# Designed miniproteins, single chains, continued (2): the designs that were tried, part 52

Each design is a single chain, and the fold is of that chain. pLDDT is the mean over its residues in the fold that is shown.

## One batch from the design tools (miniprotein)

Design m5904
Fold by ESMFold2-Fast:
Structure m5904 (fold): chain A 65 residues (1-65)
Amino acid sequence: TALAERARALVEEGRRAAAEGDLERAKRLYSQAITLAVAAGDEETFAEAARAAEEVGLPVRFLPN
């Protein structure tokens, strides 16, 4: 789905930002990817984004609206 594709793209952008040392941008991108993965019901992308977010110091728990 378009939401799942966008979530994957955001994970990739977040990984690039983290590699460049921009941890604040990486956290923001991973947070957006997690939100879209949840909306898409894409558990695989959610797990990947959550793991990547924790690697840059963003704890993932509940994402209330």
Scores: mean pLDDT 79

Design m5905
Fold by ESMFold2-Fast:
Structure m5905 (fold): chain A 70 residues (1-70)
Amino acid sequence: AAAALTVREELDENGNPVFVLEGAAGQTDPASARAAADRLIAWAEKHGYTPEQLAAMRALADGLVAGAAA
């Protein structure tokens, strides 16, 4: 089973808060990675994250799924 996906905030090069996915290295199956990413995004939507924050999380999730497919 793939590691659980969580999110943390870090500062980018301009000092703005950005999201980083934790557990990404454990996602080796694209289907499992997508399911984990979809659950994370659904959780964030339910918890009132802004559209900009959700877009950033979706970009990270797409990268995770693409990486798992490689």
Scores: mean pLDDT 70

Design m5906
Fold by ESMFold2-Fast:
Structure m5906 (fold): chain A 57 residues (1-57)
Amino acid sequence: SDALLEELGRLTGASPEEVRATLLGLSPEQAAQLFRRESGDERAAELAREAAEILHS
């Protein structure tokens, strides 16, 4: 899901590679919490959860 990683990077100021590395180390729930705090955007939390679920499958 390169498009999800690019969108999350744009929302947080991180590269898609940095987003991927972060999500691989977190559960989907932890990813949603982190991206909610960093972006202040609930949509970013939803996208982070989805991306983490896809990466962990």
Scores: mean pLDDT 81

Design m5907
Fold by ESMFold2-Fast:
Structure m5907 (fold): chain A 58 residues (1-58)
Amino acid sequence: SSLEKELKKKAEELLEAVKKGDLEKAQEYLKKIIDLQNQKPNPEIEKELAEKLEEIEK
């Protein structure tokens, strides 16, 4: 689905922004991910996002 593809793309962009130290971009992508997740919740994508966020926490 288009929403699932967009969510995965934004999650990847979030991770890249954090790696680059671009916190403003990271916050923007996180907001987009939350908005998309609220429109069409998906447990598999939620798990993928949690795993990506754990990488950020390190």
Scores: mean pLDDT 71

Design m5908
Fold by ESMFold2-Fast:
Structure m5908 (fold): chain A 97 residues (1-97)
Amino acid sequence: SREELLNEARQAVLLLGLATAYVIAKKGSKEEVNEAGEFAIRYARQLLADPGASPETLRAAAELVREIAQIMKEKGADPSVIERLERVAEELERAAA
């Protein structure tokens, strides 16, 4: 249905947003890394709030968020942003179960 297609498209855009945040976290400056973390939290929260998000999509999002948090730790980024990323990853993992 059109509703199913639009829901799938929305999930794809949010996952692409998370993948973009991952690339910025990996290659960006310290300032860009913190901003990428904030974008990742926003996209992850939007996926978590979507009742149509598939377990597969939620697991993929959790994996990307975990990777972003790990890169941020390695770069000495903002601990409060890292904690919020780890928390939302745990929520995504629980929602996918």
Scores: mean pLDDT 87

Design m5909
Fold by ESMFold2-Fast:
Structure m5909 (fold): chain A 55 residues (1-55)
Amino acid sequence: SAIEAAVNEIMQAGIEEYLKKVKERGNQPLPMDEVEALRKRLVAEGVAKVKELRA
């Protein structure tokens, strides 16, 4: 479905951003505050996109 495709696209972009940042840190995990900030942003993007597609 369009909703599933959009959510998967957002999740994939988030994974790619996380991995890029981990590589930039010499393969060190991101600090918890950065992980929480990324998670919050991705959830907000997903909610906004689902609302857009359901309207």
Scores: mean pLDDT 81

Design m5910
Fold by ESMFold2-Fast:
Structure m5910 (fold): chain A 112 residues (1-112)
Amino acid sequence: EDEVLEAVLHALGLELAALAARHPPAQIELKIRIDGKEAISATALRPGATAADVVARATAVAEAEIGGHKVTVEVTLGFADAAVDTAAVAADLREALERALERAKAEVEAAA
């Protein structure tokens, strides 16, 4: 389980950094479940931002089986700009989460 969580967090960090460069969020909420149990629940705010500044949200969920474990990742990006195309961001976020899980799966299963 630790190897799965580490691989997922590393891959997510890379994909979310790339996405944040294209769609700078005020807030990132991350939830990871492994075999139906909450492994991670974290919220990060941009320096100087508050939760009250968030006026638009894009959420995506992706799921994969990695190293024999069911992994579910949910990410919500919060924006201070109401003009953000949240549907387009949610689509990009879903693709980013799917790429992160495929990368983590490849890493864990190659090491087995």
Scores: mean pLDDT 84

Design m5911
Fold by ESMFold2-Fast:
Structure m5911 (fold): chain A 62 residues (1-62)
Amino acid sequence: SRERAEELVRQALEHARQGDYDTAAELLRQAAELVRDDPERQRELLESARRMEGFGRQQRAS
């Protein structure tokens, strides 16, 4: 549902704020799965997840 996807996005942003980018990416992918009926929103969420993964890799490389 959209409401559950919105909850997952809020949780993802909270984890990202704490520097937990891998968890944020996973939550965004879960949200994307819940909005498969909205391809534009799904694309946005998957792009956000990829950015979070990038931040996590950069953090681990330091």
Scores: mean pLDDT 86

Design m5912
Fold by ESMFold2-Fast:
Structure m5912 (fold): chain A 68 residues (1-68)
Amino acid sequence: GVAAARRVIEEALLARGVSRAEARRIADEVVTLLAQGRGREAHRLLVEAGLSPEEAERVATRAYLLSS
């Protein structure tokens, strides 16, 4: 579900040193973008937040599957 998707994104960002408050905000935005079919924008946001392109792809894919 959406809660599991947010948690996966939050945990990935926390592991990269993103603050808890910022990780939650980014996770909410990423889940919203994925729900809107805006996967490229979701991926870009994750990369800008500190994930590598490869990590962002894995995290976004897993979040999409958990929220679908």
Scores: mean pLDDT 88

Design m5913
Fold by ESMFold2-Fast:
Structure m5913 (fold): chain A 74 residues (1-74)
Amino acid sequence: AEEYREKIRQLVEDYKAGKISLEEFKKRAVEILEEAGADRDMAELVANTAVKLIKEGRYDEAERLLENAARIAA
């Protein structure tokens, strides 16, 4: 549980630091959610919503969405 929280936090920080693109952010978000136990369709839906929040500067909301999805899937 805590392991996925740290991975998600790092993913958001990497994007904020300009280390990864939005496309790479989405790809890694899907991978993290699938590792946590989410099916692909749910992982893609949640990751797409997180990308929209990131584009709007809502980093905290995107992080919480991904953390909650990973927690529910695990």
Scores: mean pLDDT 84

Design m5914
Fold by ESMFold2-Fast:
Structure m5914 (fold): chain A 85 residues (1-85)
Amino acid sequence: SLRELVLEIARREGTPLLGEAALLLQEGKYKEAAELARKAAEELLKRNPSEEAQKLIEEGEKLAKEGKYKEAAELYRRAAMIAGE
């Protein structure tokens, strides 16, 4: 699956941040999940520029600024999945 592919790419390249972010989301640690997912998305975006992924990161940043960390983390994870293609 795309999710598994992105996680494998991140792991192979020494960046297991997406896997950690997914675990934090399951634990209800939304702020920490958003921070790690954002870092993963930005790292993948540097290798594969994507306008769709960039827009999701920008939307996630706005939600995080409003304290909506669960929604921000979800958008950052989607951005990382798209950029990881």
Scores: mean pLDDT 76

Design m5915
Fold by ESMFold2-Fast:
Structure m5915 (fold): chain A 74 residues (1-74)
Amino acid sequence: MDELVRRRNELSAEVVKMAQEAREMAEAGTDKDAGEVAEKLEELISEGWSQDVEGGLKKAEEALRLGKEYFEKL
C-alpha cells in the first residue's frame, strides 16, 4: 500500500512538472498544441485525485505516457 501511494505521488509530481512546461510553451507561443497537452495532463491528474490510490495511479501513468509522447515528438 505505501509503495502504491509513493508511486502515485511521484508520477503525479512528474506529470505536474510536464504540465507546467507545456503551459509555459503555450503562453510563449512556442507550440500551438502545448495548451491542449497541458489541459489534458491537468485533467487526468485532477481525475486521479478524485479516485482511490489505484485509480489515481492509473490516471497518473496515463498522463505520464501522454506527456512523454508529446515531449519526445515535440
Scores: mean pLDDT 81

Design m5916
Fold by ESMFold2-Fast:
Structure m5916 (fold): chain A 55 residues (1-55)
Amino acid sequence: SLEEEIKEIEELYKKYAEEQIKEVNPKTEEELKEIKEVLERFVEEAKKIIKEKYE
């Protein structure tokens, strides 16, 4: 179902984001915040597009 697909994507993305942050190893709080904001915005946009296509 659409809801199950979105939930799975959210979980996979959360895990991926944690791993990417670890690999990039941002040296300042500001760099870490910027990376998190970009990743979070990407997921929100992807979820919106998926929902719009199936509504």
Scores: mean pLDDT 72

Design m5917
Fold by ESMFold2-Fast:
Structure m5917 (fold): chain A 58 residues (1-58)
Amino acid sequence: MLAELRADPSEIDDSLIRMMRAISSKHETPEQVELLVEGIRALLAGDRELAKELFEKA
């Protein structure tokens, strides 16, 4: 179990990390950043419609 968590940092795409940081820098308000994070969560959960709406609100 801990070994799987350790693989997480290596499995994470560098592009994703950089993109998240760039988006955060572009969005000055914490609320906009939270909307983007919520949208990503919805996308991972399979709710593409909800994700799209959240991204548009950001």
Scores: mean pLDDT 60

Design m5918
Fold by ESMFold2-Fast:
Structure m5918 (fold): chain A 84 residues (1-84)
Amino acid sequence: PVAASDEEILAAARQQVADAEAQLATAERTRTPEDIAQLRGSLAGLEALLALGRELGLPEDFIAAVEAALRELRARLAALEAAA
């Protein structure tokens, strides 16, 4: 039993992916420790949301899409940190 609908959780997941992508663009432009730390926080939030989505049995295609986005964001963060 959950209060939020699957649609609301999926909308929240899409919003968090968009926010993480925007934060990645900012961190890649500024390359400040502050913006990189904010990006790490955004990715941790996405990981928590992905775990919740699996627990709630969200559609597999949405779980796969969020996993793919998170994998790409992590790879780009790792490249950004390696360049520092």
Scores: mean pLDDT 79

Design m5919
Fold by ESMFold2-Fast:
Structure m5919 (fold): chain A 74 residues (1-74)
Amino acid sequence: PSEEEIERDVKEALALIYLTLGKKAFEKGDYEGAIESYRKALEIDPKNEDARKGLAEAYRKLGHFEEAEKVLAE
């Protein structure tokens, strides 16, 4: 594979790892940890709907309703 293919594959894997970590943190009630992991997933894949929805829901769980709305509007 080319350098570009390897870089793309690594990014896809990292985005999936952070998305999974965010979901696990959320399931444990660690909403702050979920926010951190979902943000990392979105830094790698800004169009990831699951990460965006998870981030918004984690913000809502912490009472940060305005931040949740901003995440969905970005």
Scores: mean pLDDT 82

Design m5920
Fold by ESMFold2-Fast:
Structure m5920 (fold): chain A 104 residues (1-104)
Amino acid sequence: SKGEEYLKKGNELLRLGKVDEAIKFYEQAIELLEGRERAVAYFNLGVAYLAKGDYEKAIKYFEEAIKLDPRLKPVALYNISLALEKMGKTDEAEKYREEAKKLA
């Protein structure tokens, strides 16, 4: 599908370090995808914002991914802990990391 095409293009661009371009394709993928594939697009959008240093947006998109596909919860909580650590929220980051370990 067009949505899957956009998701794959976003993944390619993210691998190449073209973060802002990857974000644009993930946003387009989210509009077209449903369920698990939309959850993956939200997760990858979170990873892109984490790479960009926009930690608050990264956390938001990881939370959206969990909401759509709870199977992503362990890996998303781990990445949320990384964002919180980068923001200097050390105690909150440790709490998310322990929750992620418990679910893995």
Scores: mean pLDDT 91

Design m5921
Fold by ESMFold2-Fast:
Structure m5921 (fold): chain A 83 residues (1-83)
Amino acid sequence: SLFDEVKAELDAAMDALRRQAETWLKEEGKPLDEVVEELRRQVRTILDYLAKKYNLTPEQVEELQAYADERFAEMVAELEKLA
């Protein structure tokens, strides 16, 4: 479905952010809180982009936001183990 395609694109973008975050933590020594805040900003930008690109309804935006929040929490938990 269209919404499965949107979620797949979000997942790909979030995987790229996770790899960048691992670099920031392991190679650049950035504080975890700073990394998490930057990731939060980038996820917000991605969600806005996808909502506009796919002309999502308010209900679909809320569902995508809930999905993104779950993926973000999982990503932060994994990054905490690496820091």
Scores: mean pLDDT 86

Design m5922
Fold by ESMFold2-Fast:
Structure m5922 (fold): chain A 71 residues (1-71)
Amino acid sequence: SAEEEKVLKEARKYVEKGKEYLKQEKYEEAMEEYNKALELLSKLEPSEERLELELEASSLFLAAAVNIVFK
């Protein structure tokens, strides 16, 4: 649906913003962006696109968190 496509596009934009922050070593800001993506994705029905973005965002969130907690 158009609503699902809109939410997927917004989630992808948050993941991209998070990656940009991660490259700048702005880990807290990266985590915020990934968390926003995950929140949006959690409201969608299961799909391959949703699962791929959830896995990517979750993995990148963990990478950012590790840099804060276990440095």
Scores: mean pLDDT 85

Design m5923
Fold by ESMFold2-Fast:
Structure m5923 (fold): chain A 69 residues (1-69)
Amino acid sequence: SLEEIKEKVEKYLNADGTLTREQAVELIVEITGLSREQAEVIVREFDKDGDGTLTPEEAIEAIKKAREL
């Protein structure tokens, strides 16, 4: 559950400790089975600074929201 989400996020972390929007979309699709289009909307909402990257915390919250849909 939450532990599985954290483990998958850790696997996708780039050298700078962030995920790209595309990596976050792939994770949401893999974990929740939502369409790419639905995942992209969620990721856009959680990319707080709009720079095209997510922190691990933002990625975890995005996946948690996706699971509630």
Scores: mean pLDDT 77

Design m5924
Fold by ESMFold2-Fast:
Structure m5924 (fold): chain A 49 residues (1-49)
Amino acid sequence: MLSKEELLELAKRETNPLVLDGLLSILRRLGVSQEEIDEAREIALKKRL
């Protein structure tokens, strides 16, 4: 299994919205805080735009 930090890094670089949502869901299940998840989503959205 990928580490929490590796999954966070992957999510921040993800441009596919369906894959991003899946990664963020996995991160939440692994105990990553909502604040970290929201920040990763913002970073990914900024790169997509």
Scores: mean pLDDT 76

Design m5925
Fold by ESMFold2-Fast:
Structure m5925 (fold): chain A 69 residues (1-69)
Amino acid sequence: GPSALEEQKKKLEEQLERAEKSLRENGLYDEEMGKLIEEAREAIKKGDLEKAQELLEKVERLGVRKLLS
């Protein structure tokens, strides 16, 4: 079966895909969001899960701020 690392990468990829879809559906996807999402994808690809989690949290916090503006 998949390793614990590969399972966690898949979970982060799925969370990031859902976050991007939500941002696009709410008209919140801009250049700043796109850059953070691409940085998060690269972190997942490199196996830097801590950085990927931090970037995903930043995307979520920024999305909430933009929604409330």
Scores: mean pLDDT 84

Design m5926
Fold by ESMFold2-Fast:
Structure m5926 (fold): chain A 103 residues (1-103)
Amino acid sequence: MAAERARLERLSERINRASEIIASITDPKVRAAAEEALGLAVTARNELLESGRESARITVVAESEEQLKAVLEVLRAMGVEVTGVEKVDGKYRLTGEVRLPEV
Protein backbone atom coordinates (compact mmCIF):
# COMPACT_ATOMS: atom_id res chain seq x y z
CA MET A 1 0.00 0.00 0.00
CA ALA A 2 2.70 2.58 0.92
CA ALA A 3 4.82 1.83 -2.20
CA GLU A 4 1.72 1.82 -4.45
CA ARG A 5 0.56 5.15 -2.97
CA ALA A 6 4.02 6.69 -3.54
CA ARG A 7 3.98 5.51 -7.19
CA LEU A 8 0.50 6.98 -7.76
CA GLU A 9 1.68 10.27 -6.18
CA ARG A 10 4.69 10.40 -8.60
CA LEU A 11 2.36 9.74 -11.55
CA SER A 12 0.02 12.54 -10.37
CA GLU A 13 3.00 14.93 -10.09
CA ARG A 14 3.90 14.13 -13.74
CA ILE A 15 0.32 14.84 -14.90
CA ASN A 16 0.28 18.14 -12.94
CA ARG A 17 3.55 19.24 -14.61
CA ALA A 18 2.24 18.30 -18.07
CA SER A 19 -1.04 20.16 -17.37
CA GLU A 20 0.91 23.32 -16.42
CA ILE A 21 2.78 23.13 -19.76
CA ILE A 22 -0.52 22.69 -21.67
CA ALA A 23 -2.13 25.61 -19.76
CA SER A 24 0.74 27.90 -20.92
CA ILE A 25 0.02 27.15 -24.63
CA THR A 26 -1.95 29.92 -26.38
CA ASP A 27 -2.27 28.32 -29.87
CA PRO A 28 -5.35 26.01 -29.82
CA LYS A 29 -3.84 23.56 -32.40
CA VAL A 30 -0.56 23.32 -30.46
CA ARG A 31 -2.55 22.87 -27.22
CA ALA A 32 -4.65 20.09 -28.82
CA ALA A 33 -1.49 18.23 -29.94
CA ALA A 34 -0.01 18.55 -26.42
CA GLU A 35 -3.29 17.30 -24.86
CA GLU A 36 -3.30 14.28 -27.23
CA ALA A 37 0.32 13.47 -26.25
CA LEU A 38 -0.67 13.62 -22.54
CA GLY A 39 -3.66 11.32 -23.23
CA LEU A 40 -1.47 8.77 -25.03
CA ALA A 41 1.12 8.80 -22.21
CA VAL A 42 -1.63 8.35 -19.56
CA THR A 43 -3.19 5.46 -21.53
CA ALA A 44 0.21 3.72 -21.91
CA ARG A 45 0.91 4.24 -18.17
CA ASN A 46 -2.46 2.69 -17.23
CA GLU A 47 -1.74 -0.29 -19.50
CA LEU A 48 1.64 -0.79 -17.74
CA LEU A 49 -0.08 -0.64 -14.32
CA GLU A 50 -2.64 -3.28 -15.41
CA SER A 51 -0.30 -5.60 -17.42
CA GLY A 52 2.81 -5.51 -15.21
CA ARG A 53 4.99 -4.78 -18.27
CA GLU A 54 8.22 -2.79 -17.78
CA SER A 55 7.63 -0.40 -20.71
CA ALA A 56 5.16 0.57 -23.46
CA ARG A 57 5.83 2.28 -26.80
CA ILE A 58 3.76 5.23 -27.98
CA THR A 59 3.68 7.10 -31.29
CA VAL A 60 2.62 10.77 -31.50
CA VAL A 61 2.16 12.81 -34.69
CA ALA A 62 2.81 16.57 -34.74
CA GLU A 63 1.79 18.64 -37.78
CA SER A 64 4.25 21.52 -37.20
CA GLU A 65 7.57 22.27 -35.49
CA GLU A 66 5.64 24.25 -32.82
CA GLN A 67 3.42 21.21 -32.12
CA LEU A 68 6.55 19.00 -32.05
CA LYS A 69 8.16 21.25 -29.39
CA ALA A 70 5.01 21.28 -27.22
CA VAL A 71 4.56 17.49 -27.54
CA LEU A 72 8.24 16.94 -26.58
CA GLU A 73 7.82 19.12 -23.45
CA VAL A 74 4.67 17.22 -22.36
CA LEU A 75 6.26 13.79 -23.00
CA ARG A 76 9.38 14.87 -21.05
CA ALA A 77 7.19 16.05 -18.11
CA MET A 78 5.44 12.64 -18.19
CA GLY A 79 8.83 10.86 -17.99
CA VAL A 80 8.58 9.48 -21.54
CA GLU A 81 11.90 8.69 -23.26
CA VAL A 82 11.70 9.96 -26.86
CA THR A 83 13.54 7.33 -28.92
CA GLY A 84 12.90 8.69 -32.42
CA VAL A 85 11.68 11.71 -34.37
CA GLU A 86 11.14 11.53 -38.14
CA LYS A 87 9.40 13.69 -40.74
CA VAL A 88 6.81 11.72 -42.77
CA ASP A 89 4.43 13.29 -45.32
CA GLY A 90 5.17 16.81 -43.97
CA LYS A 91 4.37 15.76 -40.37
CA TYR A 92 6.63 14.82 -37.44
CA ARG A 93 6.30 11.28 -36.04
CA LEU A 94 7.67 10.80 -32.53
CA THR A 95 8.28 7.41 -30.92
CA GLY A 96 8.55 7.28 -27.14
CA GLU A 97 8.97 4.71 -24.37
CA VAL A 98 6.80 4.95 -21.23
CA ARG A 99 7.95 3.42 -17.92
CA LEU A 100 6.46 3.46 -14.43
CA PRO A 101 8.42 5.43 -11.79
CA GLU A 102 10.40 3.33 -9.30
CA VAL A 103 9.47 3.70 -5.60
Scores: mean pLDDT 80

Design m5927
Fold by ESMFold2-Fast:
Structure m5927 (fold): chain A 59 residues (1-59)
Amino acid sequence: SMAEKQRLLEEADRLGVLAVIRGDEEALALTQEAVKLLTEEGDIERARELLRRARELLG
């Protein structure tokens, strides 16, 4: 859904900022790939999985 895509984009932005602050290049790369999946491919499920992994690294 468009609402779910927007929610995941907002989450990717927040996690990306946190990754930069912490210097976590792996988490940053996951958030950047998730944004590409959401904006260029429309692959919501793969984006969700990458953001889950980014959360695990940053939690």
Scores: mean pLDDT 88

Design m5928
Fold by ESMFold2-Fast:
Structure m5928 (fold): chain A 50 residues (1-50)
Amino acid sequence: SPLEEALRALAAGDYDAAIEAARKFLQEHPDNPVARRLLEGAEAARRDAA
């Protein structure tokens, strides 16, 4: 699942991969609150790591 892939990437510190996987999941499930929150968290983590 792209959502599982996003979680694994985020845990590994691969924020770009986490963002991509979360966006891919949201293409099919645009109102999924877990995926939207994960995308927001990954984008924030990427900014904080820069």
Scores: mean pLDDT 81

Design m5929
Fold by ESMFold2-Fast:
Structure m5929 (fold): chain A 58 residues (1-58)
Amino acid sequence: MKELEEEIKKIAKEAVENYKAGKPTDIDMRALAEKYPEVPKEELLKRVKEAIRELLKE
C-alpha cells in the first residue's frame, strides 16, 4: 500500500537522522505493526531496514 510505503520512508528518515546526530536509533516497530496488522511484522521490519539501507547509501 502507498500509505505504508510513505510511513516506512518517514520512519527510515527519522532513524537515519538520529543515527547521524549520535542519538539512539530505536525504531518503534510495535506502533507500525499495530497500524498495519495485515502485514507480517517480519515484512515490516525488512522494509524498514531496506529503506534505512538505501538512505545510508546516499
Scores: mean pLDDT 75

Design m5930
Fold by ESMFold2-Fast:
Structure m5930 (fold): chain A 55 residues (1-55)
Amino acid sequence: TRIAVVTAVAPTAEEAAREAEARALALVGDDKQLHIEVEELPDGRYRADVLGVRT
């Protein structure tokens, strides 16, 4: 089964990715592979999604 997505929004792509990763690690620990995707939103913000996938 796929792990749920953790999302963060920030004014910059790097900040969004850092916040999403930190939140995901706090919730699931570092025992899972994490994939981070960052998307630019039409209002100039960035959304980062952290995907934990079972191997």
Scores: mean pLDDT 70

Design m5931
Fold by ESMFold2-Fast:
Structure m5931 (fold): chain A 63 residues (1-63)
Amino acid sequence: SEEEKRKEIARKYAEEVAEAMKRLLGPEAKGTVEEVGENLIRATAESSEGRLERVFDVNKVKL
C-alpha cells in the first residue's frame, strides 16, 4: 500500500540519520530506530558524551 511505501522510505531515512548521529558521537555510540507514534519514526544515538534524537513524520513522505 502507499502507507507501507511511506513507512519504508521514512524508516530508511531514519536509519541513515541514526547512523550519521552515531558517527558524530563516536565509535562507542549506539543508534536506534523505532516507531513512537501512529505515523512517527524516531532515530536516536547515545553514548557517554550525550544523546541525539530526531523524529520523522511518515505522512510527510512523498510517493
Scores: mean pLDDT 82

Design m5932
Fold by ESMFold2-Fast:
Structure m5932 (fold): chain A 108 residues (1-108)
Amino acid sequence: RREEARARVEEGLAALDEMIKQGLLTPEQKEAVEALRAGDVERAAELAIRSGNTYLGQLAAWRAVAEGDEETAARILKRMRDAGVVSDETLDALAEELGLTKEQIDAA
């Protein structure tokens, strides 16, 4: 899981760098990418949710799992759900991929 999570974050950051070069990200989304690179996953999630970028929010959760912080990953998923930026179906699929239970997300 951690090795897979690291690979997902590395690949996602490379894709985001190309989007930045193409001018496809807002200033808030660029700030979220910088927070994610710095390991500030909670700030990255806050900015991703605020800007409506579900992919950035997912990468913040993956980064937390890569660092062994499943509690922070669960909190990020809960915040995305509560903000309505992700469907229940997408959230359930992402939770399964991250190895998080519904109980962990609800308790976060």
Scores: mean pLDDT 81

Design m5933
Fold by ESMFold2-Fast:
Structure m5933 (fold): chain A 64 residues (1-64)
Amino acid sequence: SLLEQANEAAAEAVRALQEGNAEKGIELAKKAAELYEEAAPNDPATQALAKRNLEGGEKLAAAL
């Protein structure tokens, strides 16, 4: 499902950031956010989660 793909992309983003790969981490975080929006475009809670996940990834990348 799209939600499973979004969760996998989010997990890969976290892993990339933990490995010090900020570029890959941000790319995967954006992909996860896009997949969450596609999976539930009219769900404000899922859209808020997607936005929060992207912002979290950007902050983690900035700390690397």
Scores: mean pLDDT 74

Design m5934
Fold by ESMFold2-Fast:
Structure m5934 (fold): chain A 117 residues (1-117)
Amino acid sequence: SMKEEVEKLTKEILEEYEKKYGKPTEEQKEFIRALSEFIVYVKENPEKKEELLEKLFELLEEKLKGVLSEDELELLKAQIRYVIENPSAEKVAEFVGLLEEMGLIKPITEAIKEVLE
């Protein structure tokens, strides 16, 4: 089921994150779960990928206005697209580490949850 695939991917990403960065915080765990749900949903509904990514990117533009430059926002969008289109537990864990350093975990988690509701 989709729920079983989400739980499996979430666990694999958490294990890779812990190996590289140490024990994930509750905020990082929530983000990893939300991103795993997005990845699995897109995989099961590939015809909705572009619509969901466009909606996500519009929400990120609103939430991150004044936080990121236009170039930084475009790079973030490209990185999100790459992770969604080429999901691997290792690459997603590395992406989580990058977003933590940038202070972007919370706003991206909120945007993903809003798209999936």
Scores: mean pLDDT 89

Design m5935
Fold by ESMFold2-Fast:
Structure m5935 (fold): chain A 81 residues (1-81)
Amino acid sequence: AAAGAALAAAGAAAARAAEDGREGALLALAGAGAGALAATDLAVQMGAGVGAVGAAVGLAVGDPRFGAEMGARGNEAGAAA
């Protein structure tokens, strides 16, 4: 549980620190995936899942900065749960 939250938090921090929106969105997706796989807590998995969907949608519609922000927010919510 703590490992999943920490991985989600790391992905959120990396996404926010990224200068490129695409890089930020991809880092948010990586953190969400790692966090979800490591988490046994449903709330952490749900936050990471929402972050992953937001990042993927941002990438798909050509707004990677929006994807990075949504990915970071979802990962932060999961890590806080």
Scores: mean pLDDT 68

Design m5936
Fold by ESMFold2-Fast:
Structure m5936 (fold): chain A 65 residues (1-65)
Amino acid sequence: VTEEVAANLRAAAAGVETGKPIKVEFEGDKIYLHAEDLSAEELKILEETAKEIERATGREVVVVL
C-alpha cells in the first residue's frame, strides 16, 4: 500500500464520520489535511485521523482549518 493510498483512505473515512469533506495534499515531506467548519468533536476525529496517517506513512501531518 502506498503512502498516498493510506492517507486518502483514512481521510475519506474521517470525511464520512464527520459528514464534511477532507482534502489531502502532499507537500514535500508533509501531508496537509484541509477541512472547514468543524465542531470540536469533528476536529478531534480529524486530529486522531492525522495521528493514524502519521503512524502509517512516517510523515508529519498538518491539520488546516
Scores: mean pLDDT 82

Design m5937
Fold by ESMFold2-Fast:
Structure m5937 (fold): chain A 70 residues (1-70)
Amino acid sequence: MEEVKKLVEEAIDALSRGDYETAAELFEKAAELSTDPDVRQALRKGAELAREGNRDLALIVAATILASMK
C-alpha cells in the first residue's frame, strides 16, 4: 500500500513536469505492486492517459486512487 502510494505521488510529480513517459512507467509499476484489482485497473488507466498526454485526466485518476487508499 505505502509503496503504491509513493509511486502514485511520484507519477503526479512527473505529470506536473510534463514527463508523461515517466508518469506512465510509475503508474504501471504501481499497478504491478497493487493487490487490489480496482486500484490496479485505475493505475493502468492512469498510465494510458499519461501516454496520451491527457495530464488533467491522469491527475484526476491519481488523486482518486490516493483518496481510495486512505
Scores: mean pLDDT 83

Design m5938
Fold by ESMFold2-Fast:
Structure m5938 (fold): chain A 77 residues (1-77)
Amino acid sequence: MVERARELAETNPSLAVALLTGLAIEGMAAELEGKYAEAAELYETAAEIARLLGDEELAKKYRELAEKAKAKAEEAA
């Protein structure tokens, strides 16, 4: 995923932004359904794509969402 995301960000930034947006929406949907582990993975991938696009603020935001989702997943287990 990371290597493919980097290639996408370099060769097609618009597609990378679309993928990031899709992953963020799926992460929020997973969270609303109580699928916190899945939400955490989706947010982590979105954070990595944001980092590769040079958006450090957005990358930090999604990393924090991933950490919160992981904590909720561990509480449910």
Scores: mean pLDDT 77

Design m5939
Fold by ESMFold2-Fast:
Structure m5939 (fold): chain A 55 residues (1-55)
Amino acid sequence: SLAAQRDAVTAEALREAHRVIEEAEKNGWSEEEFMARLDEVVARYQARLAAVRAA
């Protein structure tokens, strides 16, 4: 179902966000680097959601 696909996309985005937070903490990323990486996660999430809606 479309709902299940959206849930899967959301779950993946949350996993990606957790990895970004973990890597930022481990490696002492700057706020700018951290925000840039989160923006990438958000952009991928929006693109994946748009693809699901278009299907």
Scores: mean pLDDT 84

Design m5940
Fold by ESMFold2-Fast:
Structure m5940 (fold): chain A 95 residues (1-95)
Amino acid sequence: IETFVNKIKETIDSLPSELKEPALTVLGHLSLVPEISYNLLLDLTELPEDILQAVLDALVESNILSKREVDGELYYQFSSDLLREAAISYIKATL
């Protein structure tokens, strides 16, 4: 688990300062449910579309999140349950 927490920490620390808090918000919402659509994330986070897209792209590129497309709609989830648990631990430690 500590290895996965360090992966989350390093990924967030590598983001531009303007994306760090948005990334924590996105990870927080995804930690509560198995999967969330792009449109629902946009509504729940109230982030600008460009900020949300940049955060999601960075987290998918880092293999923290995975995405799938169903009938033209993108859905996001943690790549593993261990990464979800690590994200919860990291958020609790930083908030």
Scores: mean pLDDT 81

Design m5941
Fold by ESMFold2-Fast:
Structure m5941 (fold): chain A 66 residues (1-66)
Amino acid sequence: LTEEQEVEVLEALYVMQIALAAKYGSPEEVRKKAEELKKQVENMDLSPEAKERIKRAIDEVVEKYL
């Protein structure tokens, strides 16, 4: 996979995880899940631009559901 493809896959997976937390959990659980996923992104071997893009997608989904 190219970095662009990896970013697209990770965005889709993380957006889905947050959406599931929003559907079945509380707002607090959604926020906690988002913070956990953003920490995982920071520890990945990706460019700063790719990390920023994934974290932005996480924040946008959280804003949509909260």
Scores: mean pLDDT 80

